# Designs tried in a protein design run: designed miniproteins, single chains. Part 76

Each design is a single chain, and the fold is of that chain. pLDDT is the mean over its residues in the fold that is shown.

## One batch from the design tools (miniprotein)

Design m2815
Fold by ESMFold2-Fast:
Structure m2815 (fold): chain A 60 residues (1-60)
Amino acid sequence: MLEVNAEAALELAEKLGDEKALEEIRRLYENKDLKGIIRLEAELTMRLLPDAVDAALAKQ
């Protein structure tokens, strides 16, 4: 659903500290662009994947 995907994308953008991504998500949400939000969510997830591995290693 648009709301669920937008919320997930916002959480990812907040973790990255990417203000431009946050504004883009808001723009896509206002335009009801579900496909755009899903694509951006996937892009942000891929950007966080290496950092997530590094964070997991640092916890040990």
Scores: mean pLDDT 72

Design m2817
Fold by ESMFold2-Fast:
Structure m2817 (fold): chain A 66 residues (1-66)
Amino acid sequence: RTLSLSEAKVVGRLIAERRAAADPPLTYAEVAQRAGVSEQTVRDIVSGKRPVSLATARRILAAVAA
């Protein structure tokens, strides 16, 4: 399913926070490569510019957790 706007905002914030909290901090390109999406897709999700599916959100969140 596609995330609601509220859910997408939470996911975008979590991606940005976890990326910055990693040691060393992950670049958006590294997160995108691990998640199997484009860097632009990660940037657009973090900025709230595009809807995100639950599957894509889970994949990106898993990428920033490592």
Scores: mean pLDDT 73

Design m2818
Fold by ESMFold2-Fast:
Structure m2818 (fold): chain A 89 residues (1-89)
Amino acid sequence: HMMAQVQARIDAFLAAFQREYDRLLAGIRAALGDPAQIADLDAFNANAQAGVQQLIAQTLADPSLYDQFVQAMQDLVDSLRQLLAAVEA
């Protein structure tokens, strides 16, 4: 029951996170004019997605890490917001 509740909370959080994350990545990709920079962004995305899956697995194994998981995901979104603002300037 507890694991199912943790999974449900993660799934709900990820649904909101994924929408914002995808929006930010699309904006950054559209603002970049250099194919090499777009390739670097794609490599970053692949690493970030792998890291997210690892954090999910860790949080499911130890639900006390949920707040750290949320903070790490928020930091990732904030980093992308800063990058988008920089490339749009």
Scores: mean pLDDT 80

Design m2819
Fold by ESMFold2-Fast:
Structure m2819 (fold): chain A 114 residues (1-114)
Amino acid sequence: SLPSLEEKHELAKKQILDLSKDDTKEQIENDKKAVEELLKNPPKSVEELIEKLKELLEKIKSPSIRALVKYVIELLEENKIQEALDFLEELKKEAPKELLPIIDKLIEILEPFA
């Protein structure tokens, strides 16, 4: 049987948090700049959002942020925009301080489509 959405969220959150322990500050800083660049020319549709997030993945260096962006793309491809936002808000409660600016920017990118 397929896992429930809540089970998928908990597994993804655990994976991201575990991976974040090995992230370097240099990788996180690179990834912050990549997400900020996306905000300068924000997507106009959900389809463009998905394509821009896939392009973003090619620029991401932190394993934790890569796992995060991949999971967000998966939810968006399933048309689960609100669920992606809910996931980011829950992740934010437990995430290391260094990841908070990236999570906040992803929320900002997704909010117009919810």
Scores: mean pLDDT 87

Design m2820
Fold by ESMFold2-Fast:
Structure m2820 (fold): chain A 77 residues (1-77)
Amino acid sequence: LVEEAEKLLEEGKRLAAAGDPRAAELYEEAGLLYEKAGDYKKAAEAYLLGARVGKELGLPATRVASLYLKGIAAEIE
């Protein structure tokens, strides 16, 4: 799970550098895998990074808000 999440983060970083909005989806998938592994801090970081990149690359505001909420929720528990 953690190794898979880390691979998704690296792929997401590559897509973000290329300006590809699919980066946000990969960051969300990484966050979900970190949550399943019990690493809520890394899950929060992945979701918040997905929200930030999604906003920069023009994802809908509702999608960006969803990612921010997931990140905040993961930070708490």
Scores: mean pLDDT 80

Design m2821
Fold by ESMFold2-Fast:
Structure m2821 (fold): chain A 70 residues (1-70)
Amino acid sequence: GELNKLINRLIALKLRIIGLEFEIELLKKKKEENADNPDFVAEIDKKIEEIEREIEELEKEIKELEKEIA
């Protein structure tokens, strides 16, 4: 059924966000380990910002799917 497909998509999107949040935590740790290198810190900050934007887009998709499921 359509509802089951929407629920499975919702689960997949939520799992993807968890993976991206884990990647941000690893990048934050890498940033702390290289705090003496401002150019490297700036590169990591840019990567974190890109992942945060992807999470925002996924969260918007989740909200639309939850609206359809409700």
Scores: mean pLDDT 87

Design m2822
Fold by ESMFold2-Fast:
Structure m2822 (fold): chain A 65 residues (1-65)
Amino acid sequence: SEEEKKDIEGAKEWVEENDPKEIIPKAEALLELDPNNLRALSALIEAYRKLKEYDKAKEIEEKLK
């Protein structure tokens, strides 16, 4: 749970500091290596939210359940 919080916080910081359009392909590449990579999933959610692509963000959120 604490490690999960760090992954989520790290993903949010990564998206805040960078262009979400650059983050999306990098996070997708990480998920091809590990589909359960919480940091990559969280980064995709935050990146799509930053782009106002809420439908895509919600689709990824459903994968976390």
Scores: mean pLDDT 81

Design m2823
Fold by ESMFold2-Fast:
Structure m2823 (fold): chain A 67 residues (1-67)
Amino acid sequence: GLMEAMEESIKLAEEAGDPELAKELRELKKNGGTAEDVERLLTRAVITKGRVELAQRVGEVLKKYLG
């Protein structure tokens, strides 16, 4: 489910060396964030930091646990 997708996404952000994004994902999980909120956060990371590969990997995780 969404909580499993968020946990995996946090690990991926940490492994990619982006502790700030991992923290933002943890805050979304804590505050009842949606898949749409995760997608917005990733879009911002792509635009501001060029995190295209990380965003693709997290997108695959969301599909795995929600699709």
Scores: mean pLDDT 81

Design m2824
Fold by ESMFold2-Fast:
Structure m2824 (fold): chain A 75 residues (1-75)
Amino acid sequence: DELRRLHEELTRVIDEATQLGQRYDDLEKRAEELEKEGNEELAERLREEAERTRERYQELLERGLRLFEEIRALE
């Protein structure tokens, strides 16, 4: 059942993207707090980690869009 497999993959992608989105928000929030405290170097390091997390998130969004299009193409 191709539709079932694609829906299962889409669900996994959505779950992973949700987790990465939450991690990105947490990292950005912590970086803002550190900037307010004057700890620019630690804030910059967290921003770098957030940027890597954002890249992974975007990869999952692209995969999710492809899976969605495959599901639509099957009916």
Scores: mean pLDDT 85

Design m2826
Fold by ESMFold2-Fast:
Structure m2826 (fold): chain A 55 residues (1-55)
Amino acid sequence: SLEEKVKEAMRKFQEALLRGDKEAALQAIDEAIKYSTDPELQEALRRLKAAVERQ
């Protein structure tokens, strides 16, 4: 399901952050945005992506 794909993308995001892989973290957020159907979640993920990019 799309929800399972979002969960998997967020798992990848957490793993990328733990190893300090900013590029992989940004790719995982983009994947989560792609599969998300909730506009509020999509906006939150876009804001999270911008915050990670500024680090």
Scores: mean pLDDT 85

Design m2827
Fold by ESMFold2-Fast:
Structure m2827 (fold): chain A 63 residues (1-63)
Amino acid sequence: LEKLIEEARKELEKFVDERIAKAEAQNRTSLVKALKAAREPIVKGDWFEARKIRNKVLEEEKK
């Protein structure tokens, strides 16, 4: 389980970093903040909290 979480964490970190760069280019400061908040639980391995924050990020992207 921990090995799968470690690999998923690396892929998610890359995905989040790309999203942050795109949001910064678009001057979407609220979205950047939300994406940075999602990165913290991913690094800590707290998948449940990461998913919860991810849903909030998706809502911000749609605005």
Scores: mean pLDDT 70

Design m2828
Fold by ESMFold2-Fast:
Structure m2828 (fold): chain A 100 residues (1-100)
Amino acid sequence: PLTVTQSPKSVTVKVGGSVTLSPTVSGASGDVRVLWLKQKPGSTSQEVLSQAVVKPGETVTLTLSNLTLEDTGTYYAVAQPVGQPDQVATGSGTVLTVVE
């Protein structure tokens, strides 16, 4: 089955720092659309940060640089196989905390 594994579950970074999130997408038999979603603490709304189509075995990353306190939130990777919109897999999320 299609799965998305996100690690670490949480990460703390100082203001002005950077972080790279690299989820593992498993079980894809063809090209996969990967979306990165951000959810702020206490919000039900998710912001789409980026979207890319990747081939099986290609690296999926989200790099955030020049971090501010506004970057604090939960980041989700969502994988959707091209041509199979009903086979969506969502990672469990990474909680990013930005501190001074």
Scores: mean pLDDT 81

Design m2829
Fold by ESMFold2-Fast:
Structure m2829 (fold): chain A 82 residues (1-82)
Amino acid sequence: ATVTVTATTDGLGEGLSALAEKVLDYEEKDDKLVLTLDVKGKEVTVTVTPTEDPNKVEATITSPDEAVAREVADAITEASAK
């Protein structure tokens, strides 16, 4: 399952910190940041793409579990709405 959201840089960090039990991998690739996280025992990949606004990013969340991917996306968007 794949979900794409627009987030603030602060909201991205806060949302991921709330759910991620462990960061498995961190890679800068093709001008993107790719994070691999452990969320509730499921592997979640978050691809972060910069936008024209330095305070905003586009986050693409990929997980084999649709509910986990949606939960991560919702946490990021909720934190970004503050």
Scores: mean pLDDT 78

Design m2830
Fold by ESMFold2-Fast:
Structure m2830 (fold): chain A 70 residues (1-70)
Amino acid sequence: AANTHTLPVTVTKQGATYRLTATFTDSAGNKTTVVKEFTATEAAGAIQNVTLTVDAAGAAKVSSATLEEL
């Protein structure tokens, strides 16, 4: 089933494109990696909330997340 998660990320450059890579672990220990590209709408140093949809069985928890400027 799809789960929706909102992750706060600190952006370093307004208008830049970022790639957010988040790994989710479900209750059975299965890992799902989700990649989302987004354009920073917040000012440099501000927190932008990024919404991710994870197709995972049951409730999934964020186990790791990385942010890359493209």
Scores: mean pLDDT 78

Design m2831
Fold by ESMFold2-Fast:
Structure m2831 (fold): chain A 74 residues (1-74)
Amino acid sequence: MEKRLEADILVALGDMYAALGKLLESQGKLEEAIESYRKAIELYKEALKLDPENEEAKKRLKEIEEKLKELEKK
């Protein structure tokens, strides 16, 4: 039970960093946006280590990894 709560907290933190990345991207701060997206990815991966079946973490991880690939291409 506690591991699931910890995973949910990590997902929420990842969502915060993903939101920060989007804000920085909108400001043209691409290097800072990439760093924020990388932090989000790390947090989602850590959440999946605690709760491998966390569908929200899997979905968000995929979305942010795709976004990061596009930004690193620029």
Scores: mean pLDDT 83

Design m2832
Fold by ESMFold2-Fast:
Structure m2832 (fold): chain A 64 residues (1-64)
Amino acid sequence: MSEEEFEELVEKAIEIMEQLRKENPDASDEVIVAKAANELMKETDYSNEEISEAVRRAYERLKA
């Protein structure tokens, strides 16, 4: 995966996580992270490892 593709994946993860938080305000961060990873796995052809790394980076950016 290129750096550009990774940044696009991180941005998608951020959007999904923000939407999931709006729909599930009482959900834990762990649940939001897991749901975001599952949605990205359905929508993209990237590996589980690549998706997990992108979701982790998105979470770090959202809490910073």
Scores: mean pLDDT 81

Design m2833
Fold by ESMFold2-Fast:
Structure m2833 (fold): chain A 90 residues (1-90)
Amino acid sequence: MSKAEQRAFLERAREFARGLAGVPLEPISEEEAEEAIRRAEEMAARDPSPLARLHAELAKTTARLLAAGASAAEVAAALVALVDAALAAL
C-alpha cells in the first residue's frame, strides 16, 4: 500500500470515527472485550504492517472503552486520536 493509499484509508477511518459520536453505543461484557482484544492481538501478530497494527489498536481501544461503559463521544475521541497519530506518522 502506497503512502497516498494509506492516507486515503486513514482519512476515511477518521471520518467514520467522528461519526460514532452521534451513535448510541451498547456496552459489551468484559468477556466480549477480552475476546475482541485477543482476536486483534492475533491479527496484529500475523500481519506486521503498520495498518494492521493500527486496526488492532482501534479494535482493542473500542472493546476496552465499551466494556468500561464509555460514551459514544469518548469512543469517537479515542479513535480519532489514534487515527490522527497514524496520519502524523506517515
Scores: mean pLDDT 80

Design m2834
Fold by ESMFold2-Fast:
Structure m2834 (fold): chain A 90 residues (1-90)
Amino acid sequence: AARPPPVAGLNPLTDEEVEELIEELRRKGREKDARILELYDQYVTERDGDKREAILAELAELLGLDPATSTRGQILAEAVRRVREIIKEY
């Protein structure tokens, strides 16, 4: 499967702007959206497979997907979709 793009790669945001967006979402009480962005960014930069699997499971739960029946590709596609929607609001 193709490697998923980093959060910055989904919009011309820098890593610093991504961190600022996460903090802004938290200040607005959008903790779920902030956590999705944070976990997705961690996933695409993580090199350890076990940690990546744990991040995917938490992302699936936050996205309302069943981690037992959802594929890695389905979880990542939904995460990318939600991240893009969040970024488009700003």
Scores: mean pLDDT 77

Design m2835
Fold by ESMFold2-Fast:
Structure m2835 (fold): chain A 70 residues (1-70)
Amino acid sequence: MLKETEELMKLILENVEKLAKSPVNSDEEKRKSIDELIQKLEEFKKKSSPEVQKVIDKTIEELEKIKKKI
């Protein structure tokens, strides 16, 4: 479970970085998509084990950093 969550979060971050660099979507659309993802991760975190919550927290922090670079 924890390893699978870490691999999933890594995949999410890689895909979001590709989205942030994509010329196809507007900056507003990119920020909105990242915000929606962060909200969903925050809700999932509330129902998760402490170990999974730490992985989600790190992922949210990285998503916020990507969003600020847009």
Scores: mean pLDDT 80

Design m2836
Fold by ESMFold2-Fast:
Structure m2836 (fold): chain A 80 residues (1-80)
Amino acid sequence: LVEEARRLVDEGAKLGMEITELEKQRRELKKKLQEARKNGDTETALKLEGEIKKVEEEIEKKAQELRDVAARYAALRAEL
């Protein structure tokens, strides 16, 4: 039980760090997109929009995995 709780906490921490890194990448891509749009670089803007969409899809996937880990941890804690 203690080892299982530790594994869930470690999995959650790992997913949280991965999501944080992806969110950082998304912010950097959005800044580049804003600059490309400001400069009228339509081709670069379209490419960046595609890259942002892919990063957002990966964030949502990992966020769902994190929610599942959190739910499993909460269920384990409820079994006092």
Scores: mean pLDDT 83

Design m2837
Fold by ESMFold2-Fast:
Structure m2837 (fold): chain A 90 residues (1-90)
Amino acid sequence: DLELAREAVELAERALEAAKKGDVASAIGSILRIIGLELDIELQGIELSPLEREVLELSREAAKYALQGDLEKAEELLERARELLEELEE
């Protein structure tokens, strides 16, 4: 589901942006929404392609590292997620 992968990347981008501004509450909100997407996918039995699953996993990890203050690692993971999302859209 391309829409779910795109939403996860957008949420990770928001988490990183919030973390860079010191807005920990907004960063937490974004990661909780990614977790909610992953839970909904599991509960609905939505079958993701390996590439879609990797985008979601990278997005969650990027948001997690942003919350931990590891902004460089968060940016690296988010860039990888965006590159894979672009491959899904081609």
Scores: mean pLDDT 83

Design m2838
Fold by ESMFold2-Fast:
Structure m2838 (fold): chain A 60 residues (1-60)
Amino acid sequence: MGMKVVAKEDYKKKSEKELDLKKGDVVEILEVVDDTHVLARNLKTGEEGLVPKDKLEEAK
């Protein structure tokens, strides 16, 4: 799913499976993994990883 969302706050990854975020980073949701996490790509860095859903908001 090519949905673009925005990081609403900074997030430091806790493992290599996760994605680092800075507030305002635009990310593309690639897959909804579970009720707490998505697999996303940070469009600024090109990195992919798991992101907590509560750190993201709609890009509009």
Scores: mean pLDDT 78

Design m2839
Fold by ESMFold2-Fast:
Structure m2839 (fold): chain A 91 residues (1-91)
Amino acid sequence: MTKEEIEELLKNLGIDIDVDKYPLEALRYFVEGLKAFAEGNPEEAIKYFEKAIEVDPNLAITYKVLAELYRLLGQEDKANEYKKKYEELTS
């Protein structure tokens, strides 16, 4: 999947991200995470999103999504940690 294909997919989902700012590998993991979540597997989605931030810790939107997913799973402490990282990167 190319950066242009990823940009189109993210726009269709209402996700605003400058794909040129991030490594293609990080963006691919992010998209795989979104796909896993859409397929009803939030635990698999979390694994892909965690891989995305391992490739590029500055991919801020990933922390927001991880916070929302951990909250969905009832893991409030992890949700709050990722929310804080998102706020630190976007402030």
Scores: mean pLDDT 85

Design m2840
Fold by ESMFold2-Fast:
Structure m2840 (fold): chain A 58 residues (1-58)
Amino acid sequence: MELLKQEIEDGLKEAEKLGNKEAVDLFRQAIEALDAGDRERAIDLYMEGGVLLVKAKK
């Protein structure tokens, strides 16, 4: 598995544990973008989901 895909999947699992539906949606879209070959979009969506997780955890 690519390192980036693993990072996004780990973020998705954390978002699911926290019940953060918005972050879950963003991470799912990031995986879809990565599978479609759009790495820039995948990174952007992953970063947005990560920001939501940081805000929710702290």
Scores: mean pLDDT 78

Design m2841
Fold by ESMFold2-Fast:
Structure m2841 (fold): chain A 61 residues (1-61)
Amino acid sequence: SQEARLRELAALARELAARSTDPVLRASLAHLAELLDRWIAEGVFVPEEDLATLGALLRAA
């Protein structure tokens, strides 16, 4: 489900934030995780293409 994928991306963002030594990147990843949690809570529809792009960007970080 889309909700499960958003939760997976939020968890990945938190894990990357925890491992990051760059304070700017850490803050950005933490903010992204909060944004993804909000989208889940609000039932925001995110197109598959955008989910795939976000996943690729997080894996590249």
Scores: mean pLDDT 83

Design m2842
Fold by ESMFold2-Fast:
Structure m2842 (fold): chain A 72 residues (1-72)
Amino acid sequence: TLSEEEGLEYLKKALEALEKGDIEKAKEYLRQAAQGVGVVAAAGGEALRNLEKGDIEGAKKNVRSGIEAVEK
């Protein structure tokens, strides 16, 4: 199980990959974040689910919300 700090790092990497249009790399990072704990795991899992549906903007929103929730 990833720590919340490790999961947060994966969410940030996933957001960077999404902004660059690297959807497959973003999915890899989101799968890692989803294996973590708390809000980070929930955000990673939800973002991955949205990417599987083709909702890239929804995935970005989920990742940003997860990062914000941990950093507050």
Scores: mean pLDDT 82

Design m2843
Fold by ESMFold2-Fast:
Structure m2843 (fold): chain A 65 residues (1-65)
Amino acid sequence: SKADAEKAAEAAKKAAELGDSAAVGTASYQAGINSDKELGAKGVEAARAGDAEKGAELAQEAAKA
């Protein structure tokens, strides 16, 4: 649902503030499956590369799609 995607995007933002790329990846995946799977997958890839900020940004974009 959109609400679940928004919660996931907020979790990704908080994880990025803590520098937790693994948590950003998990949250980006959840935002994707509840809204935009392609944007969520890109967020997971950014998080795996260690770019927590980019991962959280993509998770937020996925939730808004």
Scores: mean pLDDT 81

Design m2844
Fold by ESMFold2-Fast:
Structure m2844 (fold): chain A 77 residues (1-77)
Amino acid sequence: MHLEKGKELFKQGKYEEAKEYYLKALEEDPNNAEAWANLGVVLAKMKKYEEAIEYYQKALEIDPNFGEALENLNKIL
């Protein structure tokens, strides 16, 4: 539920609130590659690119074939 709420807030442009919900999703499941990748997207929208890269790399550590994290990382690098 927290992951889906974060996605809804992100679509509304509420990046700080979206970040909060993605962090809650990671408290429930720290191996959720999608939550790490979505957190990276939020940080990139907030122009915090260094932190975004770190979180995309976390998603790829959990799931090396997670295409969304690979695609987004390549757009920043």
Scores: mean pLDDT 79

Design m2845
Fold by ESMFold2-Fast:
Structure m2845 (fold): chain A 73 residues (1-73)
Amino acid sequence: MEEEEIKRIERALIRSYAAVEGITLTDEQIEKALNGEFDDLTEEQIKIYEYAKEHAPALLKARRGGLDDARAA
């Protein structure tokens, strides 16, 4: 499903952005963020997740061949 693909992209982006910013995130913390569980995360870790989530849809669209996204169902 598209949701699994977006989560896979988000997971990869979280790791990439965290590495660039020098912020440590465990695999467990990444999974918690993807599930909407932020209680065990720092504000910096949450910011990395939000940045990844913001950019993940654009990468998914690129993988789908640049289809116009006019549908919010």
Scores: mean pLDDT 72

Design m2846
Fold by ESMFold2-Fast:
Structure m2846 (fold): chain A 50 residues (1-50)
Amino acid sequence: LQDEINRLHTLFMTYRWKAFQSSDPEKRKEYLDLADEYGRKATELLEKLK
């Protein structure tokens, strides 16, 4: 469970960073959407561990 949360958080951070590096607005939006999805999933799993 913690490994899954770490994986999702890493993906969130990775796509967030890719979005900041991208000069293409379409790619930036795509990366931000992916980051938001992985971040949401990580938060949901983290709440289950409380």
Scores: mean pLDDT 79

Design m2847
Fold by ESMFold2-Fast:
Structure m2847 (fold): chain A 66 residues (1-66)
Amino acid sequence: MSLDEQLQAQLDALLASHPGLSEEQKQEVREASGRAMLEAAERGASPEQAAEAGLQAAREKIRELE
């Protein structure tokens, strides 16, 4: 799998473990992850580091929504 595929699989698994989130909230988590990944890449992070930043942002957003 590419890093994008791995990130999406991990995001899907993370969101599946939080079934109380609405579809709108799930989309908000995905958008937060994407923004963090893009920002990390713009700062010169490796693709792996950017993916880790995306997952961290997703976890943080889920905590804010709960």
Scores: mean pLDDT 79

Design m2848
Fold by ESMFold2-Fast:
Structure m2848 (fold): chain A 83 residues (1-83)
Amino acid sequence: MRPSLAELAEVLRTKDPEELRREAEAAARAAETLPDPEVRRLAQEAAEEARRAAEALAAGDYEEAARHALRALELLARARELL
């Protein structure tokens, strides 16, 4: 089920932006180790979007954070289709 921007914004209000940033950085490092170049590219783009979500959250922009989080989830879903 695709989460709404409002639902994601509510979830993000409960999150620590530093924790999300660390998770995004860990995801970016993990993506570098993926053997399939298409999956790697999608995972790297997802990690970048997750990092932008954490930055927006740190700035108090919950709507922009939710938009970036949704983009990251969509990229990860596409990567899973290729696995």
Scores: mean pLDDT 81

Design m2849
Fold by ESMFold2-Fast:
Structure m2849 (fold): chain A 67 residues (1-67)
Amino acid sequence: SMADLEKLKKKIAEALELAKESRTGALVALHELQEELEKYKDKDPEIAKLLEEGIKEVEEILRQMGL
């Protein structure tokens, strides 16, 4: 639903902010987005794609931190 899409967009934005704060924040953000992806992977391809993109952004933040 549109309400779910907006909720996940906000959650991804909050996860990206958390990831920028610290290594621990980035690892927590990565785990939370992976858990959400498992929920949506087989039932909502639009939300799944959004979560996959968010996960890639967190992984890039971790790489920039030298992880």
Scores: mean pLDDT 84

Design m2850
Fold by ESMFold2-Fast:
Structure m2850 (fold): chain A 68 residues (1-68)
Amino acid sequence: GLLAAIEAELDALLKEKNTTTLTAQEIIEAMLAAGASEEVALAVALRLERFGPTATKEEVVAAAREYL
């Protein structure tokens, strides 16, 4: 489903960057690549940005569940 696609895109981006966290822009790019709407991608990124400049895969997935 969409959540599994989001997780796959996040894993791919984390591997490419050799990092454990992503910026708001990278979260938006990964979610859009997975097939999420712009509205959902922006909502997730903005929610996580309130807690810091980067977020883990687990934080992104947990936030995405609230909007799916």
Scores: mean pLDDT 84

Design m2851
Fold by ESMFold2-Fast:
Structure m2851 (fold): chain A 68 residues (1-68)
Amino acid sequence: GLAEIAAEGAPIGAVERQRLSPDGTADVPPEVGRRAHILGHRVRALLGEDTPEEIAEYEKLKAELDAE
């Protein structure tokens, strides 16, 4: 029932909403965002969605982070 949905939502919905707060206050450090982006590129490559352009962009981002 609705109570079960609320319980299921506590770790995924309600708790996430509480931790994330209002959308306007969800600040992420730039470095963390860039690392998350690089992980996304790796996942795409593993899924076989790798194109030469995407691989080049991934390597560029990785080199940029390594250079910092």
Scores: mean pLDDT 55

Design m2852
Fold by ESMFold2-Fast:
Structure m2852 (fold): chain A 61 residues (1-61)
Amino acid sequence: SAENEAAMLRLVVEAQDAGLEITPELSERLRAVYEEAEKNKWSPEELERRVREVLEEHRAA
């Protein structure tokens, strides 16, 4: 959906602005989250929660 696409773009830009490197591995993981969200008709809020979790796990590694 356009709303989920906009939410994903915003979250990625915010992470990059905060100094997080979007590696190929992280990019693939984020793509998988987006595809699952579209498949299961997740809300933008649910997508955002899952994306923030993935980004935080990547920062902690």
Scores: mean pLDDT 83

